Designed miniproteins, single chains, continued (2). Designs and how they scored, part 75

Each design is a single chain, and the fold is of that chain. pLDDT is the mean over its residues in the fold that is shown.

## One batch from the design tools (miniprotein)

Design m6594
Fold by ESMFold2-Fast:
Structure m6594 (fold): chain A 77 residues (1-77)
Amino acid sequence: SGLPVLEPGEPISAYLERLRKLLEGSNIDHATLRGLLLAGARGEALEFIRGLELDPARPVEELLDEAIARARELDAA
């Protein structure tokens, strides 16, 4: 319990920022990150997350920051 879940009317970027804050200082793997992202997402946000490329050669924190930036671009469209 305590994992962020996308709330009605919440921008995808805001949801991802809440998740990033929770994961600060955590040494999670890429599979765990994907699982957490999918668990809290619904509708359009779930489709967005399913399409994310999580390169295992890159740090989880950088991948999450890029996902947030991409979500902000979609939220502004």
Scores: mean pLDDT 77

Design m6595
Fold by ESMFold2-Fast:
Structure m6595 (fold): chain A 89 residues (1-89)
Amino acid sequence: SSLREAVRRAARAGDREALRRVAREALQKAIEHVKQKDYEGALRYVEVAAEALTLLGEVERAVALASKISQALRNKDYEAAIAALEEAL
């Protein structure tokens, strides 16, 4: 996706502000997809956000939030998924 490409470009440039913006945009897109009950689409955006957060050095948070969010999405748990995604913003 274009957001995944944006993560790679920002990482090469050392642009931490671009990485934060991409992570936030990806999480917002994931929330939109959960509201549409498109859990597979939301998972793709969560992967982008987790990559950006990992590159920002927030590895433990990225792993914990990605695991929690990914499990909620795989379980199609709307309330847990929305809560975890909003907490990650």
Scores: mean pLDDT 84

Design m6596
Fold by ESMFold2-Fast:
Structure m6596 (fold): chain A 61 residues (1-61)
Amino acid sequence: GPAVEEAMKLVPSLTREQIEAILEGLRNGDDSPGVRLYLEGKATPEQLEKIREVAKKYGLL
């Protein structure tokens, strides 16, 4: 949906599947998908904050 497309443009280093997992996690009050990507060295705190801002913009938080 629109939230995934916007997040993908802001964080092109993450896959659609990774972004969808983060956004669905945030919607359910679960930060663990984003934390897992950070621990794996696949996402930075700044990238996760951008995705969180998208989630808030589209009413997922």
Scores: mean pLDDT 86

Design m6597
Fold by ESMFold2-Fast:
Structure m6597 (fold): chain A 91 residues (1-91)
Amino acid sequence: SPREELLEMLEKLIEKIKNAETEEELKESLRLLQEVMAKLYELDPETAEELNRKFQERVLEAAEEAKSREEFLEKLKEILLELAEEMREAV
């Protein structure tokens, strides 16, 4: 089912985020996140909209608070993991 496919993609996304140690690996996680978010919009647009809004707010806050690019990427990884787990809970 579309829901089961989305859950499988979310599990892969969560593992990729957890194992990301480089900026390139984090960028690969962002690409998969975009695919997962698009599928969530098809299944539950209201939840997708709310989670995307929270994600954008957290990223902007991290960008303002981070003292370096490295610190920003560390914060971004945590934000991505939280988003992916919230998406899994919503499905």
Scores: mean pLDDT 86

Design m6598
Fold by ESMFold2-Fast:
Structure m6598 (fold): chain A 68 residues (1-68)
Amino acid sequence: DSLAERLAVLERALADLEKQSEFYRQMAKIAEKEGNKELAEKYRKLAEHYEQGASDVRALIDAERAAA
């Protein structure tokens, strides 16, 4: 069934986006400890970007399940 295939692809995309968000969140924390406030803000914005992507994918998963 195409729904199961689409859900599997979306779940994988979600996991990747969550991993990227955590990576940049960790990089922001390191930059902040090093006293580089500007670099920490850039990493924080990247983490927020991937967090928003993850939120969007969760909404798509919910919509696919609701439409089934």
Scores: mean pLDDT 89

Design m6599
Fold by ESMFold2-Fast:
Structure m6599 (fold): chain A 97 residues (1-97)
Amino acid sequence: DLSGLLAVLRAAALGDEAARQGLVDTLSELTGWSRELATEFVDTLLANIDPAALSREGVLEALKKTFEEVFGVTPSDEAAEEMLDILAKAVAERVPA
């Protein structure tokens, strides 16, 4: 569910520290990255989104740009969409119904 991810991204981008730390924790668990690397990725991603105009397409482009800035590689559209879907699912699983 993309709506949960969009809500968390908006909150974190607007300065919600709990939302930001939740993204770092989720990303670290999903990827096995160090907390430092997960924090760098999340902070870079938040810098590349517009919380006032948040959309699937905007987040997808922000993910591609974040991978380029953090890892020096630009993912394919297919890889970026897969990462977006994985993140959306993981965020939804962390928000209890």
Scores: mean pLDDT 81

Design m6600
Fold by ESMFold2-Fast:
Structure m6600 (fold): chain A 57 residues (1-57)
Amino acid sequence: ATAARLAALQAELDAEIKRLHSIMKEENKNGSTPELEKERQAEIDRIAALGAEIAAL
């Protein structure tokens, strides 16, 4: 059964989306820095990887 794995991946995806939103909020409020840009890109890449894993189930 893949249901537990799917639920775990969905929960992780939701958490990463919330993290990305937090980074974007920080950039909008205080301006973008090279470190924030790097963190934002890393979160986008992580979200894409999680989406690919979910699609492969």
Scores: mean pLDDT 83

Design m6601
Fold by ESMFold2-Fast:
Structure m6601 (fold): chain A 98 residues (1-98)
Amino acid sequence: MYFLVRRKFAEENSLEEIKEKLKETFGLDDKTATRLAELALYQAGKEVEITPELREGLFNEDVVVVDELEEDIELVETEKDLSYGVALLVEAVEKVTE
C-alpha cells in the first residue's frame, strides 16, 4: 500500500493541513500522518528536514506525488489486499445464496 498525493495539493498546503487531511480521510495516527505529509512536501519540492525516517520512506515509496489525481490524496492498495477483499465479497455472496 502507498498514497498518491496531487502535486498542487502538496504545493498549496502546509504540513499541518496535509496531516489533518490524512487523519480525517484515512484514520491515520499523528506519527504516520506527519511522516506521510513530510514525504509529500519533500517530493513537491518544499523545504523539509531530511531525517533517516524520511529517507527510508522515499526508498519504500510510501508516498508518490503525481501531477494529475482525481482526489487530493488517494490510497493505493496492494494486489494482495485487493485479493483479500474479493475473497470476503465471495464469502458474503455465498452466505446470501444459501
Scores: mean pLDDT 69

Design m6602
Fold by ESMFold2-Fast:
Structure m6602 (fold): chain A 78 residues (1-78)
Amino acid sequence: MKLTLKLADGTEVTFEGENGLEALEKALEKAKENNLPQSVIDTLEGGIEGIRKNPEAEETYVGLTEREANEAVEEETG
């Protein structure tokens, strides 16, 4: 599975994992390294928790988390 995030410099980075949990964990690590807004970090952490509770809905949580995280970045950057 994969997830794409916008970084603080406007660069888009795609994170790939064997599953959605790995993809989101990689995205969370890069979000923290690139000092993305706390709202983005909270969104990624929420997506990880959602997958852990509902593994069968993994694709839904990855897609929802990607959208919410990118919306949070866009709101902060204007």
Scores: mean pLDDT 78

Design m6603
Fold by ESMFold2-Fast:
Structure m6603 (fold): chain A 58 residues (1-58)
Amino acid sequence: SSSTPDSPRLVLDEAERQEQLRALPGLVAEAERADGVRITLRYDPETGAYDVTVEPRP
């Protein structure tokens, strides 16, 4: 087709997500060291977000 469909701009969402992703490993590492917890991150492609699971000290 020659028409450009009206699509939402995800630039802001992508930029914010990129910034959060850059900080996330540091926050995870800090939390794991500080509280001795285990943090598991799993990306969910359906929602476009990370599932965060925090477990108590073993």
Scores: mean pLDDT 61

Design m6604
Fold by ESMFold2-Fast:
Structure m6604 (fold): chain A 84 residues (1-84)
Amino acid sequence: DKREQVIKILEEALDAAAKSDSISSGVAEVALASLITSIRHGEESDEEQIKEAIELLRTLLKVVEDPAVREALEKALKELEELL
């Protein structure tokens, strides 16, 4: 059940972004919500979904400024890398 694990990891990062008042965290919230929706309705393999999620998290870590959201994104990235 790798798809459900990926969704759960991304939802935890989304929850952290949604609780932030930072504009850069709002970008992360929209991007994470979009990716979760894509994974739920997508026909991609588990490996491709994990790779897509890792790439998005790496991109978000370059733009997100809120330390709490950055910590949540780094945790999600580590958990996704462990699923590969």
Scores: mean pLDDT 84

Design m6605
Fold by ESMFold2-Fast:
Structure m6605 (fold): chain A 79 residues (1-79)
Amino acid sequence: LREEAERVLEEARELRRELEELEKKLSKETIPELVGTKLRLIGAGVDAALILRRAEKEGDEEAKELAREAMEIAGMKEV
């Protein structure tokens, strides 16, 4: 569970950095990549939410914290 949470967190961080770079270099050519990256980031947020739910049931506080951070990075909490 913790290992899964770490992987999703790492993925969310990478996708967020990629999205921010694409947003800085906005052009018609980068819009499809920006949309694709945003959808992948949403997917990572969904995966993190599922891991959080499992971690809550198992009482794994470390996995819960990692999953929550991944969800925040993916914008599941606000955007």
Scores: mean pLDDT 77

Design m6606
Fold by ESMFold2-Fast:
Structure m6606 (fold): chain A 91 residues (1-91)
Amino acid sequence: MTDIDSIAQANALPPGTLISLAAQDGYIGSDGSSPLAIARAAVANGLIVIAYGTDISADLEAALRALGVHILHTMDPAAIQAAAQRLLATR
């Protein structure tokens, strides 16, 4: 799983790639983009997105879920990896 923090990274990855994205109110990507803007670009490029954070507002969660993004209320890398494995475990 690739962690991304910019729209350029979202556009550069091949469709079907599973990515993770830190998402909290006030977090910004390396390019100054909001988590919602990065998630929108990733979904538009056909990426599978896991958004993670311990302080995700209800409005941000609703907007991300509307894009089909998977939400995790955690910053634990082990929990994020377990969720990624579950999404990829369609045998």
Scores: mean pLDDT 80

Design m6607
Fold by ESMFold2-Fast:
Parts: structure tokens; sequence; C-alpha cells
Structure m6607 (fold): chain A 84 residues (1-84)
């Protein structure tokens, strides 16, 4: 079975998002997670998109309030796309 290139890239971007968050770059982390979500949704990989949401929920707990609001907005956008 050929692995969907978008799924492989989304998994890499998920890892990059987690790495950036550990460095305290929540803005960069959000960027990587949003890109991962777009690729996962494009590939139809619901499980991977849900893993992105989980990662975003984790970093929202650690992020400054203004960043946490942006992260929660991203989570709601991804959840709406998953519901379609």
Amino acid sequence: MEIDPDVARAELLLGMGAFMAKKGDFEGALEWYERAARLALRAGDRELAERVIEGLEEIAKEAPEEMAEKIREAIERIRRELAE
C-alpha cells in the first residue's frame, strides 16, 4: 500500500509543531499544526486530524492568553471541517 504523501507530510508537520511549542514558539507551533491539519483533511485522514486537534489543545493550556484564543479558534475550524 502506498502511503499518501500528504499523510506522511502531515505527520512530519505534527512533530514540528510539538517541537516549536516545546521551545516556547506557540505562534510557530500553531502554523505547523494548521498546515498538518490541512494536509490530513485533504487526505481524508480523520484520525490524523484529530491528533492535530489534541496537540493544539495541549499547547493552548501552556500558551499565553492571546495565543490560546487563536489556538482555540484553529481547533474549532478543524472540528467544523471534520464534521463535513
Scores: mean pLDDT 83

Design m6608
Fold by ESMFold2-Fast:
Structure m6608 (fold): chain A 95 residues (1-95)
Amino acid sequence: AGALFRAADELERLGETDAALAARLYAALGVTLLNQGKVEEALEALERALRILEEAAERLGDPRLRELVEEAREAVRRAREAAAAGDVEGARRAA
């Protein structure tokens, strides 16, 4: 989640306040669902946050946002891999 929130902060700095808020809300929902052990619903929320950030990065072309989105993509990928292995705690730490 930390990487998703950092990318959302950059998106807000670029003036995309509504998209940044949406990305933060989905990231926060994902973390909350992971804490409840709802792994599949959590991954859907985190991937939704990532999609918002990826679409903004493509549209704006900002190099820093692209770098932060790549970090967020890696975090979500690690969370997905941990979840696939049945490691709910690992998924929570990766997110």
Scores: mean pLDDT 84

Design m6609
Fold by ESMFold2-Fast:
Structure m6609 (fold): chain A 75 residues (1-75)
Amino acid sequence: MKDGSVVDGVRRGIARRLASTTDPTARQILRDAEPEILKAAQDTQNTPDDVDKQVQAQVRLSELIQRVIQQAQQA
């Protein structure tokens, strides 16, 4: 399998947030979280057509992104 749309979209989203974030603590939170978020995005792309596992991977990715955004906003 080729990794593409989900990981690429998440990577672009992180880069956009970093470009618009001026606070050094918030930037560090985003940078530190990038590998974990990209791994979660990768897991969604590499999950077989197993509905339960696919839903779990999507929920984990969404929750992780939301948590990181909240942490960066509170920095």
Scores: mean pLDDT 75

Design m6610
Fold by ESMFold2-Fast:
Structure m6610 (fold): chain A 87 residues (1-87)
Amino acid sequence: DEEKRELVERAVELLEKLAELLEKDPSLYSLAGAARHVAELLRKGDIKEAYEAAKKLLELTKLGSDDEEIRKLAEEALRLAEKAYEL
């Protein structure tokens, strides 16, 4: 499905960008690893597992960071993963 593939590709791109921003703060380094893990699940086609992991990632990101760009990336990645899961 072309639509599902496009959603996955966009979510992976946002998760990689999120991981790069999170890595700049030593206190958020573990969340960068979590963001990359969600991207790996999406690349493997484990969409359900990726969606569940993305929900947890957003929760932890909101707790650990007040950065608007970081929060927007996490929220958009979850939204795209959810849409891919629903297809």
Scores: mean pLDDT 85

Design m6611
Fold by ESMFold2-Fast:
Order: C-alpha cells, then structure tokens, then sequence
Structure m6611 (fold): chain A 68 residues (1-68)
C-alpha cells in the first residue's frame, strides 16, 4: 500500500466511524460512549485528514447533544 492509498483508506475509515458514532448517538447511545469511540478511532488513525474528519464528527456530536 502506498502512502497516498493509506491516507485515502484512513480517511474513509474515519468517515465510516464518524457516521456510525452519529447514528448510535441519534438512536439513544450515551454521548460519552460515542465520544470515547471517536477518540479511540483518532488514536488509531493519526493522519491529518483522518483526525480532521473525527474532530468534525466530535463537534457534530456535541452540537446534537446541546440540541437534545
């Protein structure tokens, strides 16, 4: 796998993980569990692109929690 391919894979995994966390939260999972899950994903995917995707997902979770 090239560095470019690895960055694309990591970004894709971050997007899927973020979508899963958002859906789980909307279906009634605690905010703390969804945030912990995304922090673990961020630890495993340290590329700037993947981290930005996870950070955006965390911000969306916090926004949804405030509107709940």
Amino acid sequence: MTEEQQREVDAGVAEIATAVALVAFKRGSPLEESLAFLERVKEQLPTPEARAIVDDGIAELEKLAAER
Scores: mean pLDDT 80

Design m6612
Fold by ESMFold2-Fast:
Structure m6612 (fold): chain A 85 residues (1-85)
Amino acid sequence: ELSDEEEAALLERLAELLEKNEKVPKSVVDLVREIAEALRAGDRERVEELEKELLKELKKMSEEQQKAFYDAVKEAGDAFMEELA
């Protein structure tokens, strides 16, 4: 089970990886960071609203941009799981 703090830390790591990939729009990076901040604040309504906006932005992306996003999600998740082991 991930705490809200652990989930926020994972999302910050994801945002750093996304920021390094020029194919990923800055708007998507900013949304991931805002979700992490809302999680730390315990603002679940804000998290849900931001997740809906993120989904809309992801649907507007090309297949190449979507792949870059999901590759970063996998990399961030793998690194986080290694820390938990």
Scores: mean pLDDT 80

Design m6613
Fold by ESMFold2-Fast:
Structure m6613 (fold): chain A 80 residues (1-80)
Amino acid sequence: LSREELRAIVREATDATLAETDLSPRVRELLRRATAAAIAEDEEALAEVGRELAALSPEDQAAARAAVGRIQARVAEAIA
């Protein structure tokens, strides 16, 4: 896989997960920002999003972790 193909797969996996999962607007915003920062390889933006995720309620943190797990599973399926 090229780096561009991997970035497209990550973006598609994120969009599909967010469309299928009932998440708060705040969690959706942070997951979109995290994906954009990861694709851009922007370590400062990733650290900022990480701090904002850590400041969420325990319920929103659990929802965010579950959504990240689903994104990772979709990416693994797409590259297998």
Scores: mean pLDDT 82

Design m6614
Fold by ESMFold2-Fast:
Structure m6614 (fold): chain A 83 residues (1-83)
Amino acid sequence: SDAVAAGAEAAARMAEIRDEAIARIKASTDPQEAQKIADEAKAEIRRVADEAAKHPETAAGAEQMARDYEAEIEAALKEHIAA
């Protein structure tokens, strides 16, 4: 269905944002820059999830996936800047 296709596309886009953010965090030499990258990526993931939520059939899945990818970005940030 169109809703299933939209959900799959949103999932792929959120994964791409996560992968790019983690790579940029790992390349960062400034903890403040790394935090900004994480914050901007999480905001963009939320934007993608909100768009997918316009299809009620995919809204719950998109929200859970956004939470999972946000958690992965936060984990990468903490690992990168941890003592």
Scores: mean pLDDT 83

Design m6615
Fold by ESMFold2-Fast:
Structure m6615 (fold): chain A 68 residues (1-68)
Amino acid sequence: GPTPEQFEADVLLALGEMYLGIAKSENVPEEKLRKIEELVARLQTAADAGNVDEARKLLEEIKKILNE
Protein backbone atom coordinates (compact mmCIF):
# COMPACT_ATOMS: atom_id res chain seq x y z
CA GLY A 1 0.00 0.00 0.00
CA PRO A 2 1.03 3.68 -0.05
CA THR A 3 3.41 5.10 2.60
CA PRO A 4 1.79 6.94 5.56
CA GLU A 5 3.11 10.21 4.06
CA GLN A 6 1.66 9.42 0.62
CA PHE A 7 -1.71 8.48 2.17
CA GLU A 8 -1.84 11.73 4.20
CA ALA A 9 -0.80 13.80 1.14
CA ASP A 10 -3.53 12.10 -0.95
CA VAL A 11 -6.14 12.91 1.75
CA LEU A 12 -5.01 16.56 1.83
CA LEU A 13 -5.31 16.70 -1.99
CA ALA A 14 -8.84 15.22 -1.81
CA LEU A 15 -9.80 17.95 0.69
CA GLY A 16 -8.33 20.65 -1.58
CA GLU A 17 -10.31 19.27 -4.55
CA MET A 18 -13.45 19.26 -2.36
CA TYR A 19 -12.92 22.96 -1.48
CA LEU A 20 -12.40 23.77 -5.19
CA GLY A 21 -15.68 21.95 -5.97
CA ILE A 22 -17.47 23.98 -3.27
CA ALA A 23 -16.01 27.25 -4.66
CA LYS A 24 -17.21 26.36 -8.20
CA SER A 25 -20.73 25.45 -6.97
CA GLU A 26 -21.09 28.59 -4.77
CA ASN A 27 -20.33 31.11 -7.57
CA VAL A 28 -17.33 32.68 -5.80
CA PRO A 29 -15.61 35.64 -7.55
CA GLU A 30 -13.56 34.60 -10.63
CA GLU A 31 -10.27 35.99 -9.19
CA LYS A 32 -10.78 33.93 -5.99
CA LEU A 33 -11.62 30.79 -8.02
CA ARG A 34 -8.41 31.18 -10.10
CA LYS A 35 -6.30 31.45 -6.92
CA ILE A 36 -7.88 28.28 -5.50
CA GLU A 37 -7.32 26.43 -8.84
CA GLU A 38 -3.62 27.43 -8.82
CA LEU A 39 -3.22 26.26 -5.20
CA VAL A 40 -4.95 22.92 -5.95
CA ALA A 41 -2.54 22.39 -8.91
CA ARG A 42 0.41 23.03 -6.54
CA LEU A 43 -1.22 20.71 -3.97
CA GLN A 44 -1.40 17.95 -6.64
CA THR A 45 2.38 18.38 -7.24
CA ALA A 46 3.09 18.22 -3.48
CA ALA A 47 0.86 15.12 -3.10
CA ASP A 48 2.55 13.36 -6.06
CA ALA A 49 5.89 13.94 -4.23
CA GLY A 50 4.48 12.77 -0.85
CA ASN A 51 5.37 16.22 0.53
CA VAL A 52 2.92 16.36 3.46
CA ASP A 53 4.31 19.60 4.96
CA GLU A 54 3.86 21.50 1.66
CA ALA A 55 0.42 19.88 1.13
CA ARG A 56 -0.72 21.04 4.60
CA LYS A 57 0.46 24.62 3.93
CA LEU A 58 -1.30 24.72 0.55
CA LEU A 59 -4.57 23.37 2.01
CA GLU A 60 -4.48 26.08 4.72
CA GLU A 61 -3.95 28.74 2.00
CA ILE A 62 -6.94 27.33 0.03
CA LYS A 63 -9.13 27.46 3.18
CA LYS A 64 -7.99 31.04 3.92
CA ILE A 65 -8.78 32.27 0.37
CA LEU A 66 -12.19 30.50 0.35
CA ASN A 67 -13.10 32.30 3.63
CA GLU A 68 -11.99 35.75 2.31
Scores: mean pLDDT 87

Design m6616
Fold by ESMFold2-Fast:
Structure m6616 (fold): chain A 65 residues (1-65)
Amino acid sequence: SAAELRAAALALAARGPGSPEEGARLATQIADKTPDPAAARGLRRAADAGLGVSGVASALHNMAL
């Protein structure tokens, strides 16, 4: 749900910037567990882009809107 994506975005944003590998791993894990196909595609694109933890948090926040 949008509320769950928003909660995940806030939790990840609180962690600060992480490595690109950490961001990619987290994005893939969330994408695999989300029932929303559009959110899954966006997260996999974020992983492929080499975004850090803060970049993944921003992607989740945008998807929750």
Scores: mean pLDDT 70

Design m6617
Fold by ESMFold2-Fast:
Structure m6617 (fold): chain A 85 residues (1-85)
Amino acid sequence: MKEEMAKQIVDNRKTMEENLKAQLKRAVEAGIMTEEQATALYKKFKDSLKKAEEYYKQGDYEKAYEVAVKGAEEVDAAIQAAIAA
């Protein structure tokens, strides 16, 4: 299970990064967050996916999945907080 989920994250990494970039661009254009905040969240997300890929290559599928999910949850929480403000 974890191996298959980690593989999907690694295989879809570029698509996930581009989708977040588009979402953050719309949030900045809507005045929900600053460009600096969007840039910081995008970097955090990319760093989490890079770490997940490194763990996947090492055969640590559980850590690969955990790091990716935690990164995505933290970024989503920050976006939701900005929308609610």
Scores: mean pLDDT 83

Design m6618
Fold by ESMFold2-Fast:
Structure m6618 (fold): chain A 79 residues (1-79)
Amino acid sequence: EEEFLEGVAAVAEAVAIVTIKKNPTDDDAEWIKRLIERLKELGVPDEVLRRMARAISEAAEQAGNTKAADVAKEIADEL
C-alpha cells in the first residue's frame, strides 16, 4: 500500500512539475493545493506529500510563478 501511494504521488509530482514549467499560470496555486489535499485524503503519508510539495515549489519558482511556489512551500511547512 505505501509503495502504491508513493507511486501515485511520484506520478502526480511529475505531471505537476511538467505542467508548471511548460505553461505557468495564476491558477497553478489553486490546483496544486487541491491536488495535495486529494492525495492526503487518499492516505499518502505526510512525509511523501512534503517532499512532493517542496519539489513543486522549486519548479514553480524556477518558472517564475511566485504565488504557486509560496503556496506549495506553505503546504510543505504545515505537513
Scores: mean pLDDT 77

Design m6619
Fold by ESMFold2-Fast:
Structure m6619 (fold): chain A 99 residues (1-99)
Amino acid sequence: DERKKYLQEKLEFDEETIEKVEKWRKLLSESEKNKFIALLEYSILMGEYLIKKGEDLGKENLETIIKKYQELKELLEKGEITVEQAEKRLAELEEKLEK
């Protein structure tokens, strides 16, 4: 949704937009975990969309990858795995998506 992005070029002009920018700053400074969780949520949604659309993009691999993303998200939320470990697993999953 690129149209909405260019409308936000001058974030400091709107007080509500400034608050959103502050939220992103806090996310970056206080929690790498929250950032990774958001990334995993996005990846899960995209994978589910591809499966639903009936693409020939390795459905079995997509299903497996989505489950792994869901597992990583849950483990990160519970603090059972580090962000570094999740990042390494994401890099491995990206190799499968490129195949």
Scores: mean pLDDT 64

Design m6620
Fold by ESMFold2-Fast:
Structure m6620 (fold): chain A 80 residues (1-80)
Amino acid sequence: EEEEKEKLIKELETLLDIARMFGAPEDVIRELEEMIEKAKNSSLEEAQKLYEKARDLVGQTLAERDAELIEWIKKKREEE
């Protein structure tokens, strides 16, 4: 159980690193950091649920960021 939990925490930390690498918003970074801390202090089952939630959050943030980035670029081109 502890060994499996350690693997989940490392995967959560990897998701956080990925989010930081692509420049996710600070609120997303903080939520991921909170999920990691909760996972460290939770049961394996709770840690698994937190990992799934974190994975979904990162995926959603990537999709939303691409849309927002496109809108931001269009707006900046108009203002130039």
Scores: mean pLDDT 74

Design m6621
Fold by ESMFold2-Fast:
Structure m6621 (fold): chain A 87 residues (1-87)
Amino acid sequence: SKEELEKKIERLEEYLKKLEEEHRDKMTPAQLAKLEEAKRLLKEMKENIDNLEKAEEIGRRFEQILLELEADLSLQGVPIVEHSVPL
């Protein structure tokens, strides 16, 4: 539902903010670019909240970028707790 998707987006925004605040000093420029892309995709998902199909498409792109960022940070030795919020 729209309400459930809105809550998921809020939790993911909080997660990205915490990730940046805790680990920004250890991030490479490429990782920071992926973080900014993830933030942009969440914003686009909110802008398309009334179009569930479009929001889900954006959500899949968001998940891909987030998983790549989390994997990169983990390989670098940054302690990441994976998010558990399904889109």
Scores: mean pLDDT 81

Design m6622
Fold by ESMFold2-Fast:
Structure m6622 (fold): chain A 57 residues (1-57)
Amino acid sequence: MSAEELGAEAVRELGKSSTPESAKKAVDLAEQALEKHPDNAEALGALVNAQMQLLNN
């Protein structure tokens, strides 16, 4: 599977619900995508948004 698919899945998880569980899963998927391709824009965006969601409790 590609970094693009992992990045898209991270965005999808973040969009499903505003729960800490979904945010943590989005972080995991985004980190996996960035491990393959560090400049994946979807993964970077999902990681930032998920981390901000977790910081707000």
Scores: mean pLDDT 77

Design m6623
Fold by ESMFold2-Fast:
Structure m6623 (fold): chain A 66 residues (1-66)
Amino acid sequence: MEEKIREEVRALVDAAGPAGVGSPEAAKHGVRITELIAEKKGKSVDEITPGEVGLEVQRLIEELRA
């Protein structure tokens, strides 16, 4: 699960390009990341806060740049 989320975060960063996370492609990956986090935590998507998504994405971006 975590590897799958990491793959989506990598795809998000790649899709963002010069337009950043505001691009339609980046937004699509953001939705999938939220769904994968919900599955990983055994929660529904509506139980995942934007803060939880942000923290997980930041953690994985840290791993990607290491």
Scores: mean pLDDT 71

Design m6624
Fold by ESMFold2-Fast:
Structure m6624 (fold): chain A 61 residues (1-61)
Amino acid sequence: SMEEEKVKELLEEMREKAKTAPAALRRTGESFIALAEKYKASLEAVEQMKETFDAELAKAL
């Protein structure tokens, strides 16, 4: 579905950002992605996860 594709896009964006993040934040991002995939998180939940990750990343840089 369109919503499922959007979730995949957001998780891939988070995955790419995590690759260059500081080790602790990278681990957190990878855990968020794994949990979202395992439990098939909604678009709304994934958007909130990404906002949280992006805010922490901005704070760490």
Scores: mean pLDDT 81

Design m6625
Fold by ESMFold2-Fast:
Structure m6625 (fold): chain A 113 residues (1-113)
Amino acid sequence: SMEEQVEKVIEVLRKAYEEILNILDEVKAQTTDPELKQKIDEFKESLKNFFESLIEGIRRAFEKGIDPETILEFVETLFNKILEEMSKILPDDAYKKIKEVFEKALEELRKIV
């Protein structure tokens, strides 16, 4: 059903968000650089607001009968924008882990839509 499809999409996004927060918390715990710690806290706040808005937007898009493939393209575009911003600030290892989280999320979303 459409309702089951929406809940599966939201679960994928919630899981990706939690995994990214854990990676950011690990980076913050491992660094002694106060500037990097501050940038991570700012990113965490931005990510929270972003994922809350994205989940609400997806619920509304499905309710309006917007094509699931169009929703997926929008999500992919937003993920790429976030990754570009993160690549400028995060250590390479952390960036790679977050990129893998997004790639896995997109693969799971493609199986649902």
Scores: mean pLDDT 85

Design m6626
Fold by ESMFold2-Fast:
Structure m6626 (fold): chain A 70 residues (1-70)
Amino acid sequence: SEMEKLKRGEELVERTVEELLSRPETAPLGERLRQAAEDIKAANKDWPGEHLEKAFRMASRSALEAAERL
């Protein structure tokens, strides 16, 4: 279901944010990811859960890639 897909994306963001916030060096990236996910959801309330899941996966990956470059 679309709701299950949305939940999966939100859970991925939550786990990624928690990981990034666990270290002082990556904490700002965790805060930015949390804000980005909120902005994506607010701007795209009528998007299918599948599209939101994909957007959340992309945002999470970008945050992790930025952390690797620190």
Scores: mean pLDDT 86

Design m6627
Fold by ESMFold2-Fast:
Structure m6627 (fold): chain A 93 residues (1-93)
Amino acid sequence: SAAEELERVLPDLKAEAEEAAKLGNTLATAIANVPEEEIPRALELLARLFAALDELIARGVPAEELQALLAEIRAALRAGDLDRALAIAEAAL
């Protein structure tokens, strides 16, 4: 049943939601530190980053590999290096 399948995957969905929240908070901080004139470029790079992450998820990349990639992406974003964050995601495609 759908309920039994949900109970089986629910812990993984919660973990994914927590990782998404951490990534969201890191992204908010990175954008807040971008000069106003560079915001359009930063948003373009972030849109491409999310597209690459969606593709990785769609391809069924193992959770362990995805977690390692997300950790590297978050480190690049914390350093203000959006180009590196995108490059890490695209290299995994």
Scores: mean pLDDT 71

Design m6628
Fold by ESMFold2-Fast:
Structure m6628 (fold): chain A 64 residues (1-64)
Amino acid sequence: MREELEREIRLGLNRMAVGVVKASSRLTKEDIPTLKRHLELAREEGDEYAVKVLEEAIKEAEKE
């Protein structure tokens, strides 16, 4: 029960991270540590969509 609630919260946070990434006009190298933290959370919850979006965001930030 508690583990299910924690999972739902983490999935919500991953969805918020995806929303922020999509709303951001430009991601910079300074954003990479934050993106990596959210990527770790997405991987822990098995949110494959959030993982893909965050990995692409990190690649784009590394180019900037």
Scores: mean pLDDT 70

Design m6629
Fold by ESMFold2-Fast:
Structure m6629 (fold): chain A 84 residues (1-84)
Amino acid sequence: SKETVTLKKGESLTIVVEEGKTAPEVTITVESGRLSYLLEVDGEFFTGGVLSKGDVVTLPAVSGKRVVLTFTALEDATFVIETA
């Protein structure tokens, strides 16, 4: 599936997948602006970074563990979340 997300500067979006479920592989494509992302698995840092227009990042599927994916807009930003 694909979802287009627009965040104003300073806004955050948090996606939580609870323990015992499968978080699918996620591809993030930045269409405009700049955002930070943080992926935590079972409360521990897994990966994160800053993405700008044209950047693409793919985050792995995680099974059976609690997954928290947080996006924070550093500028007004539009990005696409695509799940496998």
Scores: mean pLDDT 88

